# Designs tried in a protein design run: designed miniproteins, single chains, continued (3). Part 53

Each design is a single chain, and the fold is of that chain. pLDDT is the mean over its residues in the fold that is shown.

## One batch from the design tools (miniprotein)

Design m9827
Fold by ESMFold2-Fast:
Structure m9827 (fold): chain A 92 residues (1-92)
Amino acid sequence: SLKLELKLEDDVLSGQVLDSAGEPVPHAIVSFRRSGTSIVRGAVSDGEGRFEIRNFPAGRYDIEIEYEGYSVARAEDVELEEGQELVLEFDV
């Protein structure tokens, strides 16, 4: 399974992609599509599984994680609120 940890603070979305053992997943593509739109924001996780997206507006998003060219995890209609931390777990 995969775990996605997210924090939205001062319009900066910070995150980390982790595997089932809690180890970082590098080079994962994390995409955020604003619900009901074609507007997508995304980042690629670094060597520690971490990423950051600046100027990220709070709202509802469809989230996709891609690894090695495949879509491996999806979550729809996720509320990302300013000042909150969120953990999403995916069975893969």
Scores: mean pLDDT 84

Design m9828
Fold by ESMFold2-Fast:
Parts: structure tokens; sequence; C-alpha cells
Structure m9828 (fold): chain A 90 residues (1-90)
């Protein structure tokens, strides 16, 4: 399995853990880990993986409409992924 495939699988698991997490500290930690893995894809200039991560985060935002704290953390992670895409284009 490629590094990019492993990054996507790990991010999917982190999102699942995040959606189940009730502790705000664990939620912040999981959001940070998602952003860190997105930065690894950015270093590889892997736009396809970054696009998939962005798609997964948008789906997670839709699933968290009834939880404003979780939604905000996913929105911040999504903005970080968009910023990573912008930076690797320069």
Amino acid sequence: MSISEKLVERIKKLIEEFLKATDPEEQRKLAGEIVFLAWQAGLLKDYETLDEIERLLKEAIEKTKDNPVKRQLFELALEAVKDIKKLIES
C-alpha cells in the first residue's frame, strides 16, 4: 500500500474516532492529527490525496451539524487543508 493510501486510511479512522469522541481535548488532538497528516500529503505534492482529504472533511462537517464544536474543528481542519494546497502551488 502506498504512503498516500495509508494517509487516507489513517485520516478516515481519525475522522471516525473524532465523531465518536466526547472529550474536547481528544477532539482537538484528533483534529490536529488530521491536519498533520494532510501536511505530509502536501510535502509529497499529492493533490489527489489532498482532494480526498478535503472531500472527507466536508462529509464530516455535514455529519456534525448538531454539534457546533465538532463542526468548527472540522471547518478549521478543512481551511488548513486548503491553505496547504495553496502553499504547495507556490
Scores: mean pLDDT 82

Design m9829
Fold by ESMFold2-Fast:
Structure m9829 (fold): chain A 57 residues (1-57)
Amino acid sequence: DLLEHTRRLLEERGLPLSRAQEYVDLANSLVEKGYLSESQRFPFVEMLIDTEALYES
């Protein structure tokens, strides 16, 4: 589900969908390390994508 959500965000921001798995993997790794809760994965991925979109224009 997080992967599908990530793909939609990337498409909405005009970013390559091929990068979706990278964002999902990063969010999951932070949850495993205890830096994020499971419920924070979605807003975290959204924040990363929004930041990338601002830079990549």
Scores: mean pLDDT 79

Design m9830
Fold by ESMFold2-Fast:
Structure m9830 (fold): chain A 80 residues (1-80)
Amino acid sequence: IELSKEEEEQVEELVEDETRVLEEELGVEVPEEIREELREQVAELLKEVKAGKLSREEYQRRAAEIVERVVEKLREEKEK
């Protein structure tokens, strides 16, 4: 399953928006390498939606949870 350019842009925008909000709330900076990994993981979830394996509601929930989990982990490392 291939994502269109618009769908790839939606994935990038979702990851950037979610990471920006959490960076501001938690006072953490997400490295570009981690952002790339998040974009890949969210893109895989969107591919599952296109394959009929995942609902849009589950996609949005899981994408947000993945980003939040990673940013929280970065905050924990910064505070130690």
Scores: mean pLDDT 77

Design m9831
Fold by ESMFold2-Fast:
Structure m9831 (fold): chain A 79 residues (1-79)
Amino acid sequence: IEPIPEKARELNKKAVEAIRKGDVEGAKEEIEKLVEMTKSGELSKLQGLILLSFIAMAATISGNEEVLEIVAEAAKEIE
């Protein structure tokens, strides 16, 4: 697996932190940035899906069903 860019890792970290705080809008903003990086080719599809899987796990642990919906939509956008 190619190394995930630091910018993408920081976005993932911010999304997970937002989820831990109950900040759905903050998590959504960071997820949308990850989707745009994947669409632009800055992230591969595989890298984007891996990062979304970490966000989904954090949302599941926190019981945040709204963020799980956002992640599902983002994954569909990436394919």
Scores: mean pLDDT 83

Design m9832
Fold by ESMFold2-Fast:
Structure m9832 (fold): chain A 84 residues (1-84)
Amino acid sequence: SAREALEALRARLRALSAATPENPSAEEEAALGAEVARALAEFAGEDAERAAALAGKLTAEADEEVVAALREGLLAALEAARAE
């Protein structure tokens, strides 16, 4: 179900956040960005606009801001799923 997919995405994003160092190198940021983009693409499926908006935030922000943007995007996705 959509809710189970959201819980799986949340668990994956939390695991990625926990594995991220406090002061990531450019290489570590690129690797994190690729993993998060993959997780968001799998979650969004056909919702390319939502996936692109979240990916854009991830490429522009520092680690703490990236995690905040991910939480905000996940909350918006949960709210949208609840409306169905």
Scores: mean pLDDT 56

Design m9833
Fold by ESMFold2-Fast:
Structure m9833 (fold): chain A 61 residues (1-61)
Amino acid sequence: MSVNNIQAALIAAMARGDREAVALLEEALKNPEDDSPAREAARVMGLSFGELVAEAERLLS
């Protein structure tokens, strides 16, 4: 997942008040080449990884 997509997903998680997803997305920002924290954040948010990516891309539009 790109740094821009992780940052947008982090904003979405913050807007939802989902502190667990926020912590996981902050971890994703430390190593953007590892999708594992972002995939876990999607699960915590009740989204598929693809749905989280789509929401991030929507916010970047």
Scores: mean pLDDT 84

Design m9834
Fold by ESMFold2-Fast:
Structure m9834 (fold): chain A 90 residues (1-90)
Amino acid sequence: SPVEEMRKLLEELRKLIEEYLKKIEEAVKKGDKEEFNKLVDEFVEKSSKILDEMEKLRKEANTPEAVKIYEEALKLVQDAMKKIDELAKK
């Protein structure tokens, strides 16, 4: 079902966030600004692709559950970007 596909994408998104936050923290610790910028760009590109697929599935499902899963995904990406901004400020 579209909702089950969205739940799988949400799990994929969580793993992507954990992976990239770890890599970004390591780049910050090393003072590697080029690697930091590259990792942020890669994260934005990959997370945007997942969100685009989730938005399509949300529209197909047309249920409150699908809306809630999509809103949770948006919040996860927003919270991750806030953490990245805080790491950049140091």
Scores: mean pLDDT 89

Design m9835
Fold by ESMFold2-Fast:
Structure m9835 (fold): chain A 79 residues (1-79)
Amino acid sequence: KDELIAKMEEGLAQLEEEIALLEAQGRHELAAVAREYLAQLKKLLDDLKAGKLTPEEFFARLGRIQAEFNRRVQEILRA
């Protein structure tokens, strides 16, 4: 549990750095999608920390959030 939470927090910090770089590069649409993804991951982590999710529910939600983010990124890159 604690190791998973620590890894998630590390990943969120890295994502915040990536968002700042996207903004600096003028990639505002991609940065906006990444900010929404970050917010969803923070909410998921909060629910995990609060004991509101089973491990199965956590990974199911994570997979759905990641799939939607990837879809939106691909849509922007094709435009």
Scores: mean pLDDT 84

Design m9836
Fold by ESMFold2-Fast:
Structure m9836 (fold): chain A 91 residues (1-91)
Amino acid sequence: MLKEEIEEAKKIIEEELDEILSVLSPLSQIMLKYAIDQSEEYKKQLEKLASEAEIYMAKALRYLLEQKYEEAKKYKEKADKLVEKEREKRE
């Protein structure tokens, strides 16, 4: 069923996003999750407080929640690449 396919896609994306989230600061992780759960308006606040990688992850997770897997995958890919660069820069 469609629901089962969605659950499998979520599991794969969540495993990769969890690894990305673990690289971010605790504050940034909280802000990112809140932006995804709450609203687009909160994303604007996140853009002022968070790194570019965190902004892309917020977009990826938002699209995942809306079942827009193609967009979610695209932004997840961008976030992943930026997380590696930001990790080196912030350490």
Scores: mean pLDDT 61

Design m9837
Fold by ESMFold2-Fast:
Structure m9837 (fold): chain A 100 residues (1-100)
Amino acid sequence: MAEAQAKALGMLFGGLILAENNLEPNEEFIEKAREVEETIAGTEPHPEVRKAFELASKLYRDEKKSAEEALKAAVELLREAGLEPLAKALEEGYKLAKES
């Protein structure tokens, strides 16, 4: 469950990185993103995944950092918390966007 939430966050920022490079995600990526979103719908946010999301959102929206810098900060936050499986899931979400 928490891994699905981390993966969704990675997919979100991966999509933003594509947009910043004037690339569009393919339909397969959009469909996988919908499936993950439906999986996490109504689930309680994991506290550390929520912290990662809040940090990434602050960097991207308020501090005007790139989506890539925001994603890297989120991954580092999860790793520093000792949550390597969640950090890996977030990176896997990003990789799905990059391969689209």
Scores: mean pLDDT 79

Design m9838
Fold by ESMFold2-Fast:
Structure m9838 (fold): chain A 76 residues (1-76)
Amino acid sequence: IDEAYEALVKALKAALEAALAGKVEEAKKALKEAEKAFEKLIAEAKKAGVPQETLDKIKESFEKHKKYIEELIAKA
């Protein structure tokens, strides 16, 4: 689960950096990788018996970061 979380953080960081640099295509690609990493994280967390409340918080945090990056891409 720690590896899945690390992969998610790396992908989100890459998406944010690309968005801030105005590299729209790279930011979109990194954001898609972050979505894949997030799906794996949630699946592994469920398998590990992480409570639903914690899963909901992880999902909410991811959606907030995703929205912020999408707004940066849209505004350049």
Scores: mean pLDDT 79

Design m9839
Fold by ESMFold2-Fast:
Structure m9839 (fold): chain A 65 residues (1-65)
Amino acid sequence: MEAVQALLNEVMDDLDANTQKELGQRLGVSQQTVNRALRGQASVETVRELVPPRYHKKLDEILSE
């Protein structure tokens, strides 16, 4: 899901995370969870939990399409 991957890349940039492992550490989740979300293999609930609240509105727009 390209739009979710783009959103997660923006979150990585905003948090100065250079790797999936660093993003996981900043969000309090495992690198495996971040990797699965980027590959579209994570549940919708997991993706919602990964993105900071300021991105939830944009995520909801992506998931409602």
Scores: mean pLDDT 74

Design m9840
Fold by ESMFold2-Fast:
Structure m9840 (fold): chain A 93 residues (1-93)
Amino acid sequence: SAARREQLEKAQKIYEEALKNGLSAEEAKKRAEEAGLPEYLVYAIAAGIAKLQGKDSSEYELEAKRLLLEERLRLAGGAPEARERAAAFLAEL
């Protein structure tokens, strides 16, 4: 959708600016939150910055994946089989 494309473009810009300016994962996370990005993109940006700076990104990565699955389940109408599949996927993280 157009809205998803705009969110991804905003996320990419924040990520690039954070890298260019040497921002911490937490500072990049705050900028993404202030830009009104969905939580899964906020945590994905933080994870990416932490990983590139050689810091532990595991909690940010886990939260980003969890929130992305919640968003996908919401968009899919929350069917029970989709929840079971998501739980199996999370167990493999």
Scores: mean pLDDT 78

Design m9841
Fold by ESMFold2-Fast:
Structure m9841 (fold): chain A 99 residues (1-99)
Amino acid sequence: EKIEKAKEVVRKFAREANKIAWETLPEDEAFLFSVKINYIASRVIKMLEEGKSPEEVIEFFRKATEELVEEAQLRGYPDFAERLKELADKAIKELEKIF
């Protein structure tokens, strides 16, 4: 039950982050960020299914999303970066409540 709730938090993050990317970025950049968002989500889901500790899962997700936010800033998309950070922080908080 906890694992299924955590997987849904991660899937919701991916859906909302993808929506923002496709609504706000040029198509080529939206595609790039979509690939990276989906990779992070799939990796976290796999870690949960493999029984990795909550601490390992949350740390990976935090680091991966922080890197993605930094990349968005460096590529010149500060508004997207801010919204992505807000979604990631919300997902991390929800994951911490589940475990």
Scores: mean pLDDT 89

Design m9842
Fold by ESMFold2-Fast:
Structure m9842 (fold): chain A 106 residues (1-106)
Amino acid sequence: AAARLEAEVRAAVAALRDAGLDDTARRVERAARVALQQGDLTSVRDLARAARLVARSPAEVRDAVARTVARSAEYVEQGDLRKAAVTFTSGLLRTIGDQIGAELGL
């Protein structure tokens, strides 16, 4: 139901703001509003999940994950869902690789 997804987005945006990520929160909120207006409930759900992932990320990677989610959200807002998905996936893989490299002293 759309109402449940809207509530999940509000909770996820609030979690981002609580983490001090106001810019990412604003981008996710705008993208979710556009997706809802277009009836794209899949993008709304994925934005809520991505925002929760950012809020729950370790401090060391949180800013990098937040930037990735913000860029992906901008593409959702523009209606470019393919570029949103590629941006999100590539950004997360890079962040994971960088964090593993740092932990291994690479």
Scores: mean pLDDT 80

Design m9843
Fold by ESMFold2-Fast:
Structure m9843 (fold): chain A 126 residues (1-126)
Amino acid sequence: PLLSREEILEMVRDQARVDLAMADIEVDEETFEKAVELNTEGLMLYQKGDLEKAKEAFRRAIEVFPQFSLAWNNLGEVLYKMGDYEEAKKAYEKAIEINPENERARLNLAKLLEEMGKLEEAEKVR
């Protein structure tokens, strides 16, 4: 089942706040709320299968807030679904660089590396 916009927005806001605290990253409220809104739009489009629009929304979130680890991971997931594995790898790596505690990005990168036949690299990321 699809989540409502309000459910996704609250989930994204809460996850983003935790993510920033873990990475010791500061951001002003306007930039934070705009990035959360764009990331929420991307997730809604992703759930509907509109991958190109989801990709654009996540890229806009990153343009507004480049240190947004959650948005980098979400961009990686949409690129992975589109078969753009090299760009997906870069996005996951950027998410982990920004927040090494982003377990979802690490697991996604490991899965992608396994799909690419890079089993030794995948084991090191887990």
Scores: mean pLDDT 86

Design m9844
Fold by ESMFold2-Fast:
Structure m9844 (fold): chain A 75 residues (1-75)
Amino acid sequence: NPEIEKLEKEIKELEEEIEKVEKEVAELKEELKKNPNDREIVLKLIAASLRLIGLEFEKELLEERLKKLKEELEK
C-alpha cells in the first residue's frame, strides 16, 4: 500500500513540525510573560500560532484521507 505509506509519512512529518511549532509557541508565551510590552515577541507569537493552525488543518485533511483509504482496503 504505497499510498497509505506515503500518507503515514506525510502525517508523521507534519506531527514533528507541529511539535516544533508548539514548543516555539510555548517558549514565546514564556518570553512574553517576562517582557509583556515586547511587540516583536507578540508578532512572532501571532505568526507561530497561525502556522500551527495551518499545520493542524493539513494534518486533519491527511488523516481523513488515510482513514478513507484504510476503510476501502481494510475493514
Scores: mean pLDDT 84

Design m9845
Fold by ESMFold2-Fast:
Structure m9845 (fold): chain A 85 residues (1-85)
Amino acid sequence: SPMEDIMQTTLSTLSDEDLGRLIETVYRETKGLADLYPDNKLLQEAYKLAEQALELFKKGTPEDKEQAIRLLSRGIQLRLLFLTG
């Protein structure tokens, strides 16, 4: 989606330190929401994507970082759909 594309582009401009802090924050916050709403499919998928993004980022390769950004962008979009729907 256009929003996902803008988010992915924005995330790709972050330093590794800033991106790492953002991924950890999104993971923690999304996990909390997913735990509160266990039957919500959007939040469960957002949590899964944030968890996968964190694991990929920890591997430290440029390819893994790029994939982490794609997954994180999608996870943030799903979380926003929950918060605005």
Scores: mean pLDDT 86

Design m9846
Fold by ESMFold2-Fast:
Structure m9846 (fold): chain A 62 residues (1-62)
Amino acid sequence: ADAAIQAAIDRAVEIERDYLKNVEKLPDEQIEAEIKRFRESIEKVVANGRATVAELRAQAAA
């Protein structure tokens, strides 16, 4: 499950990189900074989602 989520994040990062390079025409340095921020943002959302699902499962089991 975790490997599938990580693969999805990696794919989203590649799509964003292609967009920033080919549509926005940003310099490589700015693309790398934006990709780092984007990846950190997605990973935070995924972590928060996992915590919420765990809490809901605990409540349903009680």
Scores: mean pLDDT 77

Design m9847
Fold by ESMFold2-Fast:
Structure m9847 (fold): chain A 93 residues (1-93)
Amino acid sequence: SMMEELFRRLHEAVGRLQRALAARDVEAVREALEEIIRIAEELATDEEGKALVEELRRAGEALIEALEAGDEEALRRAVAELEGVLERLRARL
């Protein structure tokens, strides 16, 4: 089914994001975030979904900014925010 395929792709993209973060690979983090956002956009059929995609974009931007700046406190906050948004997205699947 389409939903099972989207769930699988989301799981794989989150795994790539986690590995990229552990490696501090900014470009790999960007690629994983872009894939996650594309999947989230396919799931965003209502206003709640669209708001979640906007939260995901903002969390992703903050994450990249914190990584490039080497700001450990900002990175910790951005990771927590992103994880929260991803959990809410997964709850809709």
Scores: mean pLDDT 84

Design m9848
Fold by ESMFold2-Fast:
Parts: sequence; C-alpha cells; structure tokens
Structure m9848 (fold): chain A 106 residues (1-106)
Amino acid sequence: SAEIAPLVAALSDPDPEVRARAALRLGEIGAAAVEAGLEPLVEALSDPDPEVRKAALYALIEIAKSAGAEAVREAALEPIREALSDPDPEVRDGAKLALHVLGEEV
C-alpha cells in the first residue's frame, strides 16, 4: 500500500544498512511490491554486503507468501539457487528457506 519507488531507489543507497532496510520494507509490503520490486530485489541477492543479501532473501520469501510463489519463482529461482553457494552461512540458510517456501528442492 506504500509507494514502492522510494524503496527501490534506497536499494542503491551507498549505506548497506539503508539497502538492507529497503529490502525488508519491500518484503513487508508483499504483493504490491511484485511489479516494481522483484527485479531490484533479485539484483540485491548479488549485493557486496551479506546483510543486504540476507534481507533480499527474506523479502522474496515474504513476497512469495503474500503474492504467491509463482512470480518469485519465475524472477528469482536461479539467483536463489546460486545463493546456496554464498560465502556467508546465513545467506546459504536463507536460500534454503526460500527454496522450501517456493516448493523447490534444495
């Protein structure tokens, strides 16, 4: 129900805490974030900061729960599978949880 555009812009902020918070807020918005927020959140899975990558996974999980898994699966399945090999163990755990929510094999 909130405007998505400022949160999408904040995903490109120089501060990783701002980027992580933007990702989490897009997840909280859920279904309304699908059209404008999915592609930027998929890009955030490749963010240099592991906290931002974890926040992006959480956001995709929440969007899948609210909007249905299909849209997230189409946009993010391969990048989420790549996150299973992430150097950060919490990012890897987030990817496993995301695949489970999407109904996919880990």
Scores: mean pLDDT 86

Design m9849
Fold by ESMFold2-Fast:
Structure m9849 (fold): chain A 104 residues (1-104)
Amino acid sequence: ARAVAQTLLDLDRKVTPKEAAEAAKKALESLGYKILLESERQVTAEGPDGSRVTVTGLKDGSLLVNVSHEDGDRAARVAEEVARLTAKELGRKIESLRTAVFER
């Protein structure tokens, strides 16, 4: 079965969707991920481990990280790592980080 992990990242201050997407792109590139799609609100990338990652800057200034992988534990770890590195690229503190895993 294919698993999807979703990490919701709340920061100490609101960021724009564009700032979130630009920071997420840098975080994903630093991890060796290949950028597949880029917009002003969202970045999609593929990792060397077969993870597919989408980072979305939300209208409320939070970020949503979706990771798809065959291993749900791997998907969750990747989602949280991408979230933490994106926060670091933004120079912001993490107020809340919540991860849920969904399996078919």
Scores: mean pLDDT 87

Design m9850
Fold by ESMFold2-Fast:
Structure m9850 (fold): chain A 76 residues (1-76)
Amino acid sequence: SIEELKKKAEEEADKAVKDSLEQLERLRRQGEEDVQQALQQSPEKAQEVLKQYQKQMQQVRDNTLAEVGRLNKLAS
């Protein structure tokens, strides 16, 4: 039924958000460790590592927003 498809889409959207938050937390922790390691080489290397993690985190957010938007359209 359309009702069941809507419920499934909402559950998938909720899961995507939860998985995204968990992935962002892992990236934040790993990023802190990698930045600290890079600081032993140079501040410039540390900035590049930080920038790479910021880009990865933004991609996770963008991908999650796109997936939630797709699921919401399918549920409409």
Scores: mean pLDDT 86

Design m9851
Fold by ESMFold2-Fast:
Structure m9851 (fold): chain A 89 residues (1-89)
Amino acid sequence: STAAERAAVLEQLRARAAEAAARQAAEDLEAVRERLGLTEGQLRHLALVARALGVSIPEFVERAEAGLSEEERARLREIEARLAAEIAA
């Protein structure tokens, strides 16, 4: 039916949107890496921290360059502790 055909198209669009988001995220990561002179490991760690904070990588970098609040620093320490625990597991 036309409704089932529309549902199939929406699933395909969702898959393409996820793929486009992944490509954009990779491009944003590489741009930050080049600007800050980061290693691949440092960039991956930054990406995990930004994701855990619910912000984009460029937004997190901008906030860090402007100076983090006490609440943001406390939140960052919690996220780093969780990431360290996940790596150890």
Scores: mean pLDDT 71

Design m9852
Fold by ESMFold2-Fast:
Structure m9852 (fold): chain A 94 residues (1-94)
Amino acid sequence: SLGDQMQQMYNISSDFRNGNISTQQYGQRVIDVMNQAIPSMSPQNASQMRQLQRQMQNMIRNNSSDDQMTQVFFQVGDVIMQQIQQQRNQRIQN
């Protein structure tokens, strides 16, 4: 579920803050969550997520800063949360 992807995002953030994973591993784990989330998303949210995925892959290749990686991490979380809220709203209206 997308809730499982959000739980993975919190665990990734915790591992990164505790120094258990490198910046490159942080970015790669976030990409893995994006890949899991995309099939459950609307076309609009999936498109936005694929753009963030390409941005994260470029940041890994360019050895971008922790701060820059974390900005994309929060944007990924926002898209997942928006999708969860949209799905819940549709269930209430149906």
Scores: mean pLDDT 86

Design m9853
Fold by ESMFold2-Fast:
Formats: sequence, structure tokens, C-alpha cells
Structure m9853 (fold): chain A 69 residues (1-69)
Amino acid sequence: MKEDAKKLVESVLPTLLDFMRLAGVSDEDIQAFVAKLEAAAENGDTQGVIDIFQAAYDRALAAQRERRA
């Protein structure tokens, strides 16, 4: 099946950004994940994109466990 790493990032990135913002992840961490995703996509590294997505999701879940003051 035809999957372009860049198109995968383009489809996933808006949802990932929204999810991380809702979870309370810092702008610095969000920017770091975006940079890694863009680099992996430009290198055609689909597996890298998937790995970064999973790491970002785990980070967001950890942020949700933090105290809500």
C-alpha cells in the first residue's frame, strides 16, 4: 500500500498538536516533537514517524496524570 511519510505527518500532526495541548504538554516539548516528525518525514522514515507519534502520545498521557490545580 502507498503511504508517504510526509502525508502521514500532515494528517496526524494537527490531531497530535491538539491532543498534546489539551493534555497540558509544554510548548517546548510540542516543538521538539514537531521538529522530529518533520525531520523523519523529510528522510522518508515512516517507522521513525510512528515511533515519535507513540512517544508523544505517552508524554501526553503522563501530562494528564499531573495535578490539576
Scores: mean pLDDT 75

Design m9854
Fold by ESMFold2-Fast:
Structure m9854 (fold): chain A 89 residues (1-89)
Amino acid sequence: MELEERLKKLLEEAREREKELEKYKEILGVEGFPEGLLGMTGVEQLELARQALELGLELGPQSILDRLEAHREEFEKYKEEVEKILEEL
């Protein structure tokens, strides 16, 4: 079952990336670190974590927060779809 293997890979990668985001949260040491970054998908998580690290120091514009909110919604939907497929397995 190709789907089963791919989903397991995606979940394992997502878990590792979530741990990596927690690492970034500790490095930033910022209470305002966007919680939406926790649980985001891989490339997006890394890119957003990098931007948060760099722009968080400068307190970037509101548009950054808007972007993080949008990505949170996308990840939530992605996570829900993955969980549905896993229940079928």
Scores: mean pLDDT 49

Design m9855
Fold by ESMFold2-Fast:
Structure m9855 (fold): chain A 82 residues (1-82)
Amino acid sequence: SAYDELKAALASLPTHAQVQLLLGVLGSTDPSTPQELKDAARQLILDLARTAGEEVRATLERALGSEDPGVAAAAREMLAEL
């Protein structure tokens, strides 16, 4: 599944780096990025927040200032879901 592939690919990274990369996927404006991959990224951020909520929230709050408007929009959406 897209979820298992993303989780495995990011597992060696610290939580803040995982969230940053997942926001890049979720906020992608590339039409070739499949919806299943975006849904998997959203779910993985929520699952990371369950175990590392403070670090995930802080990373999302920093991402609100992203130069990438897709990343900033994804961060706003995720903060509303926590």
Scores: mean pLDDT 87

Design m9856
Fold by ESMFold2-Fast:
Structure m9856 (fold): chain A 106 residues (1-106)
Amino acid sequence: MLDPREALRRLAESYREAGTPIGELVAEAFEAAVAGDGKKAAELLEEASKLAIEEMKAQGAHPEVIKVVEEGFKEVIKKLEAGDLEGAVEAMLEMQRRGYELELAA
């Protein structure tokens, strides 16, 4: 498996490449986590999650997809606050998998 710090760096790069305000906040959150600043990472990701959920609701995303993203970000934030980088990566990947599965089933 990928080293958790390496996995978070790759996620940060991917989100930054999206060129969105939400993507930049997620990238900064993961970079802060890799640097050992779990509090800053959690604060940035909480801001990003609030903006993402609001945008998804505005775009008419399915309620089950919104719920997966809300629950997923809460778990990632919890892991980042605890300094559990491996748990944060696993929670992020699980959120992405569940969201993708719901989108494919639509």
Scores: mean pLDDT 81

Design m9857
Fold by ESMFold2-Fast:
Structure m9857 (fold): chain A 72 residues (1-72)
Amino acid sequence: SAEDRAAARRAAEAGVAADGLAGAKSGSWQAYMMGKRAGDEAVRRAGLEGIRAPTLEGAKAGARAAYDAAAS
């Protein structure tokens, strides 16, 4: 739904803004969950990549990709 996409975008934005790995992965995980609920495969996949990333930079990149997918 549009509400789930908006929630995914906000979660991804929080992940991008995070100062640490746990926050970046948390934002990515929320975007992954909202993407699943919305049926948005691009948001779901980007969020999953952020969760799987071993570094802060990788987790933020996944969150940013989820934000871009949810915002477009």
Scores: mean pLDDT 84

Design m9858
Fold by ESMFold2-Fast:
Structure m9858 (fold): chain A 97 residues (1-97)
Amino acid sequence: SSAQEQRQREILKRFEERLEEIVRETERELDRLVEEGSTVDEVRSLHDESLKRIQEVRDEALKQLSDPEYQLRAEEQTAFAIMRLTVLTQQAIRELK
């Protein structure tokens, strides 16, 4: 593998680690909101904030990724992270009702 390919792999790896960190932090915060008997509005606010964080991290990764296959992988991982957050948010809303 070329040094350029290695750099692309390192960028993608850091991006995937940041996405996982955002999802885990959001899951912990959602669990806390449910345990504390918070509001659906607070859960939705946390969801919106987390989506914004994911989009910012995705945009920064795409600026650094020049390989189309690595760009596609970043988009796929972004979509997967958004789906996971949506499921977690819907579960939290159901538990508060």
Scores: mean pLDDT 90

Design m9859
Fold by ESMFold2-Fast:
Structure m9859 (fold): chain A 78 residues (1-78)
Amino acid sequence: SKKEGILEGFEKGVKTLAKRGLVDKETLEKQAESSIPEIKEILLKVAKEVDPSAKSTPQGEQALKDLIKSTEDFLKKI
């Protein structure tokens, strides 16, 4: 479905930011607290898979926030 495709793309994007060392577990969990349920579940899932030694960057945190906002805006249209 369109919703499933959007959420899959979001999960892949978040995993890419985490693998590149641009976001850490704490940043993902903090953003999950203010997110809609569908986004929260994905952020918490990725947070469990993040290297505990990873640290967020300001650029990575902003990219995550932008990705969350874009995904929420797309989901509101469905």
Scores: mean pLDDT 83

